# Designed miniproteins, single chains, continued (2): the designs that were tried, part 45

Each design is a single chain, and the fold is of that chain. pLDDT is the mean over its residues in the fold that is shown.

## One batch from the design tools (miniprotein)

Design m5555
Fold by ESMFold2-Fast:
Structure m5555 (fold): chain A 80 residues (1-80)
Amino acid sequence: MSTLYNSTAYRLMEAGDLAASQGDLEEAARLYELAVQLSPDLILQADALEKLSEVYRQLGDLERAEQAEKKARELREQAK
């Protein structure tokens, strides 16, 4: 069922948010990357990519942060 994949992606984003709040930025990035891969929903993928961009920025990886932000914006435009 499509709801199963969305539920898993949401749980991964929640886990990523928790890791990021605790300063575990590398674990947060890993969880958000997995959420992007498992989400069939363009909006949910964009949300995960925006969170991933913030984590990459905090890690000092500005290039990956920019790439994730751009992709999130492209997915939101596709979802309109």
Scores: mean pLDDT 81

Design m5556
Fold by ESMFold2-Fast:
Structure m5556 (fold): chain A 59 residues (1-59)
Amino acid sequence: AEALVTYEDANGNVKQVVVELPAELLSQSEGARKLHVMHVLPELLGKGAVRRVLSVEFL
């Protein structure tokens, strides 16, 4: 299972990235899945790469 994240980068450009969700999070609340996404984004893209998250769509 995956989440499609639409975000604004440090330069103001709108970008998208797909984040893999662990199977154990599929039975958890949407808030728990969103927390996982927020936690892994700086690890995937680097510190300061994301200015703001615009949307998270669970696929």
Scores: mean pLDDT 78

Design m5557
Fold by ESMFold2-Fast:
Structure m5557 (fold): chain A 82 residues (1-82)
Amino acid sequence: MTVHVYEVTAVKDGQRYRVFAVGNGTEEVVQKLIDEALAKGAKASVQRVPLEQAKPVVEEAARALEEAGFTDIEIREREIEE
């Protein structure tokens, strides 16, 4: 089964942050994303949402991060096979 993940990556004061919105994701996918981010030295936040809300949620998160003074803001989409 394909799980759709939207991600915002941002940096503040040398610390990397990753915010994920998972469309119809499972707890297993959420934990996998957190573990992956932590292994790369990033602070992570994951939100499970209906698929149609995932992209709007990360776009809003990106705007909030930019307003808060974060830099190197990137939005990415990926699919995870389960």
Scores: mean pLDDT 79

Design m5558
Fold by ESMFold2-Fast:
Structure m5558 (fold): chain A 74 residues (1-74)
Amino acid sequence: MKLEEEIIEEYKRAGLSEERAKEQLELSRQVARDLLEAYKKWLEEVAKKHNLPISDSDEAQGQRLRKVLEERKK
């Protein structure tokens, strides 16, 4: 059900404490949330400017992801 519980269990099997596993998962979640939020906002802006349909095609998704990564590096 909850993926985080599975990840915590895997960290514990690898020898990490439960506290350390939770901290690592929380950091990963923060990064993922920030990236996803920036991606969605940027996707809407790009779609509006270029009259592009929002799609999950590999080409369109890859192009948008590249721009998000480029923006976040600066």
Scores: mean pLDDT 66

Design m5559
Fold by ESMFold2-Fast:
Structure m5559 (fold): chain A 80 residues (1-80)
Amino acid sequence: MKAAMDALHKLIGENRLMRIESLPDSIRYDVLDDGNVVRTYDLYVDPSGKEIVVEVYDANGNLVARYVFTPSGEIEIEYL
C-alpha cells in the first residue's frame, strides 16, 4: 500500500492543497482550488486484496481515468 501511495503522489504531480479522507475501505484525495474541489482521487484495494485501484474524477465529478497497481509492480492505465 505505501509504495502505491508514493507512486500515486508522483503520478498526480499536484502542488495544490489536498484534503485527505480515510474511509473504511478507501482513501479519498480531494484537490482544492480556492475551497472548491477541482479533482478527486479515490484509492482502494480491490476485492482480491492484491491490487490497488485509483479512480480519477474531474471537477465535474466525471470518471476520467483508472490506474491499477498489480502485485508484480505493473501499472495499468485506462483513460475514460
Scores: mean pLDDT 69

Design m5560
Fold by ESMFold2-Fast:
Structure m5560 (fold): chain A 86 residues (1-86)
Amino acid sequence: IEKALEYVKKAIEKLKKGDIEGAIEYLEKALEEVRKADISEEMKREIEQYLNTAIEAAKNGDIETAIEALKEAEELLEEALKEKKE
């Protein structure tokens, strides 16, 4: 989860700089971390949906939608960190 959150934050930074390829690379890494995370399947699905939405929007040049989706994923990842006993 911590790594997924780091990758999402890096992806947002890349999108703001116009580095779409770099952003997508970090989002794919975030998806891998989420898939192997020990959190509820429901939370995994929600986070994956936002990450996939961000990847699609970024590929289409819709940077605003991509960043909005990533902020939602970031919020859910932060909630997942709080729910885990570390």
Scores: mean pLDDT 79

Design m5561
Fold by ESMFold2-Fast:
Structure m5561 (fold): chain A 62 residues (1-62)
Amino acid sequence: SAAEALERARRLAEELAREVAAGQGKKLEELRVEPVDDETLRVTIVADGETIEQDVDVSSLL
């Protein structure tokens, strides 16, 4: 279902964000992944005092 696909994509986005932060040696302070719609997730990362916000296509994660 679309809801199941969205939840899987959300978990993958969280894992990817953590890997990116760890790979850069940055301390991850906050991670937020929110659905904007059935096809788009908004990822907010706060690391080392910097805030990054990106919209990610669900189909690119699955």
Scores: mean pLDDT 79

Design m5562
Fold by ESMFold2-Fast:
Structure m5562 (fold): chain A 83 residues (1-83)
Amino acid sequence: MEEKIEEVVRLMLEASRAEAAGDGERAAELAERAAKLAATLSKEEVARALLEATRRALASLPLSEEEKARLEALAEAVIEKAL
C-alpha cells in the first residue's frame, strides 16, 4: 500500500498547488482522483497520506493563511470521500 499512499500524496500536492494558484477546477479534478485512490486505503493510511501531503505543501510553498485554510479544506474533502 506504500505506493498508493505516495500516489495519493503526489495527487494532493498537485491539487494544493493548483488551489494556491487559483485553479479551483484543476484542484477539484486532482482531489477527486486522490479521493478515489484513497477509497482503496484504510482510514489510517488516508490520514497518513493527508498529513504528509499537507506538511510537504506547507514546507515547500510560501503560503498565506488563506492558502493554508484552502489546503486543510481540500484534505477534509478527500477524507470524507474516502468513506
Scores: mean pLDDT 72

Design m5563
Fold by ESMFold2-Fast:
Structure m5563 (fold): chain A 62 residues (1-62)
Amino acid sequence: AEPSKEAREALEKELRAIEESDLSEMEKIRKKKEVVEKYKDQLPKEGYDKMMALLDREEARA
């Protein structure tokens, strides 16, 4: 399915808010994963898989 512009912008806004928070790097990664999962049905599968893979790599380095 084609993702809506609104869903993409909402996802980006929530990810930015997490990054600007006073949470630890690990807590930020966990919350980003939760947000990506929340929008998974509104994202292309390839985009979702790529974002989760990037977050998994960040978590492994944290």
Scores: mean pLDDT 77

Design m5564
Fold by ESMFold2-Fast:
Structure m5564 (fold): chain A 79 residues (1-79)
Amino acid sequence: MEAKIEELSKRADELQDKAKKAVADNDKEALAKVEKEALELSKEVIELHKAHPKDKRVLEVEIKVAMVLIQLAVAKTLG
C-alpha cells in the first residue's frame, strides 16, 4: 500500500513538472501527452481512494493530480 502511494505521488510530481514545462514552451504535443498521462494517473488514484477512503496520503495524491489537470485545462482554454 505505502509503496503504491509513494509511486503515484512521485508520478504526480513528475507530471506537474512536465505540465509546467509544456505550458512555458507552448508545446501542444507535450500538453496532450501530459494530459493523457494525468488522466490515466487520475483513474489509478481514484481506484486507490475507493479502496482506502480514509487514507489522507491517497487524498493528497488525488489533489496533486487534480491540480495538474486544472493547470492543463486552463492552458488549453487560454491557448
Scores: mean pLDDT 79

Design m5565
Fold by ESMFold2-Fast:
Structure m5565 (fold): chain A 100 residues (1-100)
Amino acid sequence: SIEDLAEAILAWIFRENPELSEEEKEQLRRAVEELVELIKRGASPEELMEWLEERIRTMSKKLANMLLLVFQLLASQILSPEELAKVTKRVEELLKELNA
């Protein structure tokens, strides 16, 4: 399920980033839970991108980079190839802007 995939990705991120505070882990978990809920209610690719751009603006650069990774992995499971190509391009632009 999309929930199981999201949990697996979060567990992997937390293992690879043991320096994350409990507050940072909770902030990322909460954002991912919101994303999963949007996906489950059938949010459009456009709605998902609008949510993503707004959410990363409220996060540290570190957490925003992690959320962009989670988003890309979840999007790859739910979007058509054509929708995924458009979303991937925008995620790459956001990653470039965030890490400029």
Scores: mean pLDDT 88

Design m5566
Fold by ESMFold2-Fast:
Parts: C-alpha cells; structure tokens; sequence
Structure m5566 (fold): chain A 96 residues (1-96)
C-alpha cells in the first residue's frame, strides 16, 4: 500500500532530522537517540498497522523546527514534543 511506503519515508525523515539536529548541536545525543529508537520501533510496528499520518507529520515538523532553531531550549523542547508524539504512536500500534 502507498500509505506504508509513506509511513516508512516519514519515519526515515524523522530519524534523519534527529541525526541532523544533533550534528548541528541543536539537541543532545540522548534526545537524538531516543527519537531514532522510537522511529525504528514505529517502522517495524507500522508493517502491520498504518501510522496516524497527522501525528507522524506533526513529529516531523517539530524536528524540522529543532533543526532550524537558534535557541537550544526551543530545539530541545521541540524534540521532546516529537518524542511524546512518537511514544504515543508506538503504544497505540502495540495495542492494535
């Protein structure tokens, strides 16, 4: 299904954005690793159950904000908000 390909692409983008935010010094290594681990878990779970596209896009936008932020607090806050969305999605996928 096209939705599954879109889900995998969105989650890979989330993983790449977390790596980029860390490389640019916007977020901590711990924060970046949590996002990467959650994105990988969501990718495995989404093979059987589709992701919520609104929540997944929201997480991607929050990480984009972290990458472009000039304020480290804003970058970490945006990244932690993305973590919250990804954790909620992973729990919902596990229950499906």
Amino acid sequence: EQERKDDERLLKNIEDLAKKAYDLGRISKETAQKIIDLAKEARELSKEVPLDPIKTVAAQLLLTAAVVSRDPKEAEDAANAAIGILEEQVEELKKA
Scores: mean pLDDT 81

Design m5567
Fold by ESMFold2-Fast:
Structure m5567 (fold): chain A 81 residues (1-81)
Amino acid sequence: MEEALERLRKKAEEMKEHPDVQNELETTIELAEEIKDKELAEKILRRTVETVEENKEDPLMSSASAGVGAVAAAVQRVVDE
């Protein structure tokens, strides 16, 4: 879990040119730290990092609105499963 948290924090720093995406990533980290199920929390963190990496090469998905939506969708999918 700590490794996944650190990796996502590094991604948030990389997204400082997109403050809405950075704020969503920081909110995801905070949410994950409050989840009692540590396996679910780690899955959320890993999926969020994966979603950011997958969309890094797509400028439309790296925009503030699109990036926030992608991160939120990744978290929602993990929580619903």
Scores: mean pLDDT 66

Design m5568
Fold by ESMFold2-Fast:
Structure m5568 (fold): chain A 94 residues (1-94)
Amino acid sequence: EPVKLSKELQEKVDELEKEFMNRVHEILQQFEAGKISAEEALERIEEETEEYVERLKELFKENLSEKDYKKAAEQLEKKKERMLKSFREYLESK
């Protein structure tokens, strides 16, 4: 089961995810327009994903117990791996 977040913490998480997805969307639009290569798009997405995960870990560390933080961080790493795999598959399909 995922760690239960307070409403206020969940709102901050949702805002960070929205900002992250907007940046990824902009990168993908540049790729689809032929302005950047699939390799460059993937590199930029990997950088944005790493920054997003680090910001979420900082937020969790400040707002969760040590036990809940460790669990949330493990779940976040798994989510990161799944997202990066999906982006690689998407870019390779084009």
Scores: mean pLDDT 84

Design m5569
Fold by ESMFold2-Fast:
Order: C-alpha cells, then sequence, then structure tokens
Structure m5569 (fold): chain A 67 residues (1-67)
C-alpha cells in the first residue's frame, strides 16, 4: 500500500509539472499539490489517500492527453 501511494504521488506531481510546463497550470500548482498530498497522508487513512491519488492521476492524465 505505501509503495503504491508513493508511485501515485510521483505520477500526480509529474503530471502537474507537465501541465505547468505547457502553461496550462500555474507553476505554483505542483508545489501546492505536493503540500495537499502531504496533508492528506497525515490526516486520512492510507486506503483513502490511495483512492484520491488514483482519481487525481486519472483527471490529470486526461488533461495532458487533450494537449
Amino acid sequence: LRAQIKELRARVIALARQLADKGIFDDSVPQQLEQLIAEKEATEPPATVKAWLEEMAAALEGSVAKV
């Protein structure tokens, strides 16, 4: 579970950086997402964090594919 969360977090941040590099996101967004993920990891159960990260990754992948 922890390894899956680590991989999903890396994917979400990488996708956010790609969108920022393309000018779709503000360049502060990857850092804001990194902070939000850390906050959720501190306050939510691991299973909830994993589900949320999977949803975020899917949404960001959809945004990248349209560019």
Scores: mean pLDDT 77

Design m5570
Fold by ESMFold2-Fast:
Structure m5570 (fold): chain A 93 residues (1-93)
Amino acid sequence: GQLQELQARLAELKERLRQLEEQAQQSGDPQALELVSQAQTYLSMAEFLISLAQQYLQQGNLDMAQRFLASAQDALDVAEELLRQAEERLQQA
């Protein structure tokens, strides 16, 4: 279901963040470090929103659950784009 798909995507992006954070730290590039930091913020927001959606699903509040899942997807989309920009920046370093 949508919840499981977003949880899987979150886990994948967290692993990608870990790898890029390690590379950014080694490079010392301030722009890559900033992009990774911003991506971490959006991934943390997505994790929180997914947790809220799960709680609303358990309560049978499908409307609120769908809204939080949509917000989580938006946060994951932003995080993925920031990680893509960090990767591109690190490849040019």
Scores: mean pLDDT 90

Design m5571
Fold by ESMFold2-Fast:
Structure m5571 (fold): chain A 88 residues (1-88)
Amino acid sequence: MLAELERRLEEELRRLEEELERKGVPEEVRERLLELAREAARAALEAYREIAELGEVTEELKERGRAFTEEMQARYEEILEELRKLKE
């Protein structure tokens, strides 16, 4: 399961890169979006590993997940704002 998830995330990251290039997203913005996506993928794999080891989703893990999601969302919005300015 975990190895399949890792492979799927790698495939999705490749497809994201191709999609962004196809849409003509500037290289600087593409690099930032891909790095954000890679960070999210690593965090997801780490969380799945912890859940598998514990056999349960702990409150601490849920809180860390929420904080991480909020940070990722804020960074994504910043990147989108930069992209919008470049499309002007």
Scores: mean pLDDT 75

Design m5572
Fold by ESMFold2-Fast:
Structure m5572 (fold): chain A 88 residues (1-88)
Amino acid sequence: SEAERLAKQSVEELQNLLKEGEELKERAKKGEDVTKEVEEFKNKLQSLIQFLRDAAQQANEPVSEFFKKLEELFKKMVEELEKLIKEK
């Protein structure tokens, strides 16, 4: 189904974004200025969140809950990155 195809694409994109977020955290902890990269990352997350919301509306119950959990995870990641860049 379309919802299942969108879910698969979202999972793959999520895995890439989680890796990117962790790399940004590591760079920030090492004293690198990643402010611009964090801004670009936040823009990618906003696009993905909208995509996830649209997909959740068409998905069955388990997939809809999965998308909600991903949105919460992304919000937490952004908060952690914002904190790291502000503490410099």
Scores: mean pLDDT 74

Design m5573
Fold by ESMFold2-Fast:
Structure m5573 (fold): chain A 98 residues (1-98)
Amino acid sequence: MRVEELRAEIDERARRHAETGEPAGVSTVDELEHLEMALKAHEIAEEVGGGVIISIGPGPDGKLVASVSHAEREKAERAAERIREELPELEAVDVSVR
């Protein structure tokens, strides 16, 4: 799913929850917050440049962990640094070079 499509879906689910008090589809409020963090991390990766790969998922305690990889170490580290600064709620941000 594209960043723009994901943003639109998050906004629609949040709007529905606010208006009706019903669960936002299959997502809870916490799940929407996790999707927002994922979207922001992907936006940072796109700003750093092409070839940055991000994988984000729940850790053992329900907090999100991120893995960042790129062929160039400097780009992978720059993306990871910005993700850590913008998303301090993440349990871990791991860096790998491909």
Scores: mean pLDDT 66

Design m5574
Fold by ESMFold2-Fast:
Structure m5574 (fold): chain A 60 residues (1-60)
Amino acid sequence: MKIYKGSKSGEELTEDEAFDRVDELILEELGVKRDRPLSDEERQEYVRKWVEKMKKELQE
């Protein structure tokens, strides 16, 4: 099983856990709260918004 490092030092995650963690981090960066994991469609939308935010910060 492939493991990934989380945003916290020393945190190791499975692939599924890493995806759930990324979803939560993206939502936190955008100031959005959810009680359920993101669907594939919602994930694509929030990833796009997060990328736009990052680009804007780099270009400002």
Scores: mean pLDDT 62

Design m5575
Fold by ESMFold2-Fast:
Structure m5575 (fold): chain A 89 residues (1-89)
Amino acid sequence: SLDEKVDRVVELVKKALEAIRKAREAYQSGNEEEFKKYVDEARKLREEADRLIQELKAAGHDEAVQRTVDKISELLKKAAQEEVERRKA
């Protein structure tokens, strides 16, 4: 369904953000192999999310695309806030 596609994009973005966080931690610890692994994981998740967004756009579901963008925006704001708090600790 349409809502399932929107929720799937949001889920993929959440997983991509987690992979980016793990990649950053691996980079900071000097673990090049783990860094590359998580960067590749984030890339694949981003590619799948983009494919689903393109399907929504092609089908004319502009409202669903906007809802997806809004949900992603909230996730990015939350991730940025958590990163700031983590750096303070």
Scores: mean pLDDT 84

Design m5576
Fold by ESMFold2-Fast:
Structure m5576 (fold): chain A 99 residues (1-99)
Amino acid sequence: SMELELELTLGIVRLMLGVMKLLKSKGIPLSVSLVQSFTNQAIELAKLAKQLGDLESAQEALNLVQDLSELTKQTGSSQAQKIAQQGLDILKKIVQQIK
């Protein structure tokens, strides 16, 4: 079901953010590919939430990318920061479309 897909995708995005926070704690810089993969999964999460009319899950996806954006400012390249910012802008639009 789409509801199960939403729950699984949310779990994946949460785990990816946990990995990124762990990498930062160990002094390992965030790769552009990891930031891109996270951003893509968060966008898919928000799209699934929109299809289900689930504003709460869409807002959580936005909050997760906001956390990513802050992490990339601390440990990411300028390219990683741009990817996170683009994702944040896309997610803000998706959340607005559900309201």
Scores: mean pLDDT 87

Design m5577
Fold by ESMFold2-Fast:
Structure m5577 (fold): chain A 78 residues (1-78)
Amino acid sequence: MKKYIASIELEEGLSEEEKKKIIEEIKKVAEKYGEVLDVKVIGDRVGVTFETEEEKVEALKEDLLKVPGVKKVYIREA
């Protein structure tokens, strides 16, 4: 397994309660693929640090993009 950081941009105009629900869904999606180590939220941006197998990263990115309220996803090795 390798350590990765997903940088997730949420859609504009979301309420604080809507953001919380989206972040919980993001965590659940990431947990399907590997271990979530840290989640940081700054405004409309979410950073998720996680460990997974390299071959699972593309599928995780696609599933994160399918979460309602997620606008952009960028994943890099930590």
Scores: mean pLDDT 83

Design m5578
Fold by ESMFold2-Fast:
Structure m5578 (fold): chain A 57 residues (1-57)
Amino acid sequence: SQLNIQQASEILKNFINDLKLTQDQLEKNAEFLQNEIPLKYHLNDQQKQQALQQALL
């Protein structure tokens, strides 16, 4: 759902801000978060990609 994607993107955004990650570190940590987010929000691969894209804006 759109709400779950939005919540997932906010978690990613907060994580990125807290760690002050470089672009390379963002990609590496985003992969880790893509594995954690679907466990909590039941996201499919397309929704995981959407959440990541929204967080990186």
Scores: mean pLDDT 62

Design m5579
Fold by ESMFold2-Fast:
Structure m5579 (fold): chain A 95 residues (1-95)
Amino acid sequence: SMSDEQNRAIGLIDNLYRLTKGLMSFLDEEGVRELTIQTLGSLGTLGRIYNLPQSIIDYVEQEKQRVQESDYSKDELLELLEKVINKVKEAIKNQ
């Protein structure tokens, strides 16, 4: 079973994802890209706060760098963000 701390961490990540996805519906391509970078940065910070394995923190940073260096479409950015969110949530559940 998950601890209260794990449940709070997952709740914060779910809230961040929900708000980010909602905001993306009002943004152009550049805005979606910038918001994705900011959200990945926030996920990295949350990973450090919740003492996630360095491998997960490195994964989030690597995906953030890919977004910064890529020419991804909105759909590709949404898919990437969903994959990173799910991986971070799985890491929290497996603590």
Scores: mean pLDDT 88

Design m5580
Fold by ESMFold2-Fast:
Structure m5580 (fold): chain A 81 residues (1-81)
Amino acid sequence: SMEEEIKKLIEEMKKLIEESDLPESTKQFLLDGLEQIEKLVEEGRYEEAIKQAEGLAEIATSLNEEELAKLVKEIVKILKE
């Protein structure tokens, strides 16, 4: 299902964040962002989830976290289907 695919992508992103050399405060910010996206998806608030994910992708890109940005953009693509 869409929800299962998104949940799998979020778990992959959490692993990337935890394995990164980013400051702990930055990791927590990114993890909080993923939790918010997951909550919005669970609540069926897909347009708000898309907006949050697009914002997180911009932040990941600014941090030079290309793999994280790619996975967040995949969530946006899935939610727009």
Scores: mean pLDDT 86

Design m5581
Fold by ESMFold2-Fast:
Structure m5581 (fold): chain A 94 residues (1-94)
Amino acid sequence: DRAFQEDVADSLGAMWYSVNRRAAETLSPAQLLQTADQYEQKSKQYEAQGKTLLSQSYALTSQGFRAAAAGDMERSDALLRRSQALLTQALIQS
C-alpha cells in the first residue's frame, strides 16, 4: 500500500516537474509572470487551508517561473526540482 502510494506520488511529481519545466522553456516572459502570479495565488489559498507542503510546492513553482522570465534557467530548474520534491511529499502525506 505505502510502496504503491510512493510510486504514484513519484510519477505525479515527475509529471509536475516535466510540465512546468516545458512551460519555463516555451512560454514568453510575460506569460511566465502571469502563470507565476496564478501559482502564487494558489499557494496562498493552500496555506490558508493548512496544506503547507502543497502551498510551498506552488510557491517554488511560481519562483521558478519568475527566474525563467528573468532568463535564469539554472535557478528556475533548481526551484522546479525543489517544488517536485515537496509535491511528492504532499501526495504521500495526504
Scores: mean pLDDT 88

Design m5582
Fold by ESMFold2-Fast:
Structure m5582 (fold): chain A 75 residues (1-75)
Amino acid sequence: MKEVQITLLRMQASIIVKYKDADGLELLKEQLLRYAEKEKQEKIKELVEKAKEYLKEGNTEKARELLDKALDLLE
């Protein structure tokens, strides 16, 4: 079910942010794009790339906010 997959992706995003896992973030991006409508893919890419930069800066709060926005586009 789509809802179950999105819930699992939200859990994965939380783990990625907690451990500052840049490689996990790239995997999450690929999964988000797989479930995204074509029109939303560019916005999701933008949000994940911004989240990646904040994560590199150690700004986990901003990174999480941007990932939550990307996940919301799947719903």
Scores: mean pLDDT 81

Design m5583
Fold by ESMFold2-Fast:
Structure m5583 (fold): chain A 66 residues (1-66)
Amino acid sequence: MRDAVADAVLAEGTRQSKNEEQRKAAEDLAASIRAGDNVGTAKAMKRLIDLGVDVDAIHAAMEAAA
């Protein structure tokens, strides 16, 4: 389950990424979800918001994969 959600986050985040920093933030979010790291997941999500990534689309991808 976590792997499917993490894969969906990585796919959506990578699809939206226009630079290396956005891509790394999406990878960090996916890795935190796979690890069950709630603090890391929250931090990575805030980072994506700060970088201007559409986190609503990421959240929708997570719900579809869950």
Scores: mean pLDDT 80

Design m5584
Fold by ESMFold2-Fast:
Structure m5584 (fold): chain A 93 residues (1-93)
Amino acid sequence: MKELVEKAREAIEKGDVEKALQYIGKALQLDPDNPEAYEALIRAYVKAGRPEEAIKIFKLSKKKTPDMYEALVEAYRLLGREEEAERIRKEMK
């Protein structure tokens, strides 16, 4: 499990979104509620320049982590919604 999420994060860092999504898909098959897998999925969509999808995935996740909120802030910034991004960042404090 952890190895799949770690491989997904590495793929995201390299900009290989398709490979990241494959690893995340496998992780979610093993644990559909895995917060680390949702974290990686949100980050993958942000990296792909698809912030609307990242926001949808955030809403679908049962557990919210600090890293998910960071990725959500980035998604709102990509949309040019800086006021919403700042509100989310303040909620993390």
Scores: mean pLDDT 82

Design m5585
Fold by ESMFold2-Fast:
Structure m5585 (fold): chain A 86 residues (1-86)
Amino acid sequence: MEEERERERLRREFEETFERAAELARTHLTEGSGKPSKEVLRELRELLERSLRLLEELNEPDTEEVRQLRATLEGAKRAAEAMLEA
């Protein structure tokens, strides 16, 4: 049952990528801290982009939870992009 193993691997990759992005955001985007370095912002953008791609590959049902997660990831990515362009 290769499909189950592939789905498990994709979910694990998504969880790891999402957690890394969340960790960077928590550490570097907290109010009152200095502006994050462009290197950190680029890494965050790449992790968020990868998370969105993995979420799409998982092809989960279009539930409120999945839509909210996608919106959160898209919002965070746009914020990182805006900070990189500033």
Scores: mean pLDDT 76

Design m5586
Fold by ESMFold2-Fast:
Structure m5586 (fold): chain A 94 residues (1-94)
Amino acid sequence: SLKEEIIKVIKEGTEKIIEAAKAGASDEELRKILNETARKIDDLVEKYKASKSERDEARRIVLELAGVVDDLIKTGDIEKFKKKVEELIEKLKK
């Protein structure tokens, strides 16, 4: 389903962000991975010809993920980032 593929894209994107952060990647590199993840979500929304409500949900997810990445950039707290991502994924499964 669209939701399952969005969850997969979020998991893949956030794993890349965690690896990059551990390797000492710049703020710009972390934001680049976020933007690539957001683009993949947009591609899925188009591929599935998502309804307005599904598009609105996907947009909200991208905004929440962007906020979590911004917090990681400000704090450097990878453990907090992991917990916030898990919370976001759990909300999506409901």
Scores: mean pLDDT 86

Design m5587
Fold by ESMFold2-Fast:
Structure m5587 (fold): chain A 80 residues (1-80)
Amino acid sequence: ELERIKEIIEKSEKEIKEKMADKVPVKEEEAQKLAEEISEGLRLLLRGVENAEDLEKSLELFRKAGLEELAKEIEKLLKE
């Protein structure tokens, strides 16, 4: 399952990059908050291999960050 999580992260790298690039021209606080939410979400996603609660928390953070495609992939993991 760790290998699948890595694949999801790799596929989502473009979405993350595009979201960050779109937010860079706005207030620094908003860009920093987005970066922190994505970073914490990725950390929890990697830990979620053995813990569904961490996986659910990562899903919430990615949804809050607006990473819809990444959130859908995590929802699939939770339903399996």
Scores: mean pLDDT 71

Design m5588
Fold by ESMFold2-Fast:
Structure m5588 (fold): chain A 66 residues (1-66)
Amino acid sequence: ASIGLGKVGDKYFGGAEAGDQVLSGVGDTATEAAEKALEQLRKLDPEAAEKREPVVLEQAKKLDAA
């Protein structure tokens, strides 16, 4: 599974893939979008979510600080 973060306009989008499923999260901050995407990933693949969580949240915090 993979998780990506992006910004479109003034909103942040988090995308996650678990097998053939595409999951998404939207937030006013990169951290909110990342957390929403991780919540969906945890429902389908909790092991992948646990492994990705620290990296994705660190990346999101850096985006919010910029």
Scores: mean pLDDT 72

Design m5589
Fold by ESMFold2-Fast:
Structure m5589 (fold): chain A 66 residues (1-66)
Amino acid sequence: MKKTFTLNASYLTKEEIDALKKEAEEAGYEVKVDNRPVSREETARQVSDLLAAIEEERAKKLGQKK
């Protein structure tokens, strides 16, 4: 199952955004970059949610339980 994640660019560098996009695409997710100003805390929450989803998909591929 795939879903789209939104990352706000206000508190992220281009390098961080590009790295997160690459990891998300490898995990089978799509990332949309939003330039709307949000709080730093909200941006951190978005990043944490995306990273958690990426790690979950990697874990599924690595040890797939039958």
Scores: mean pLDDT 74

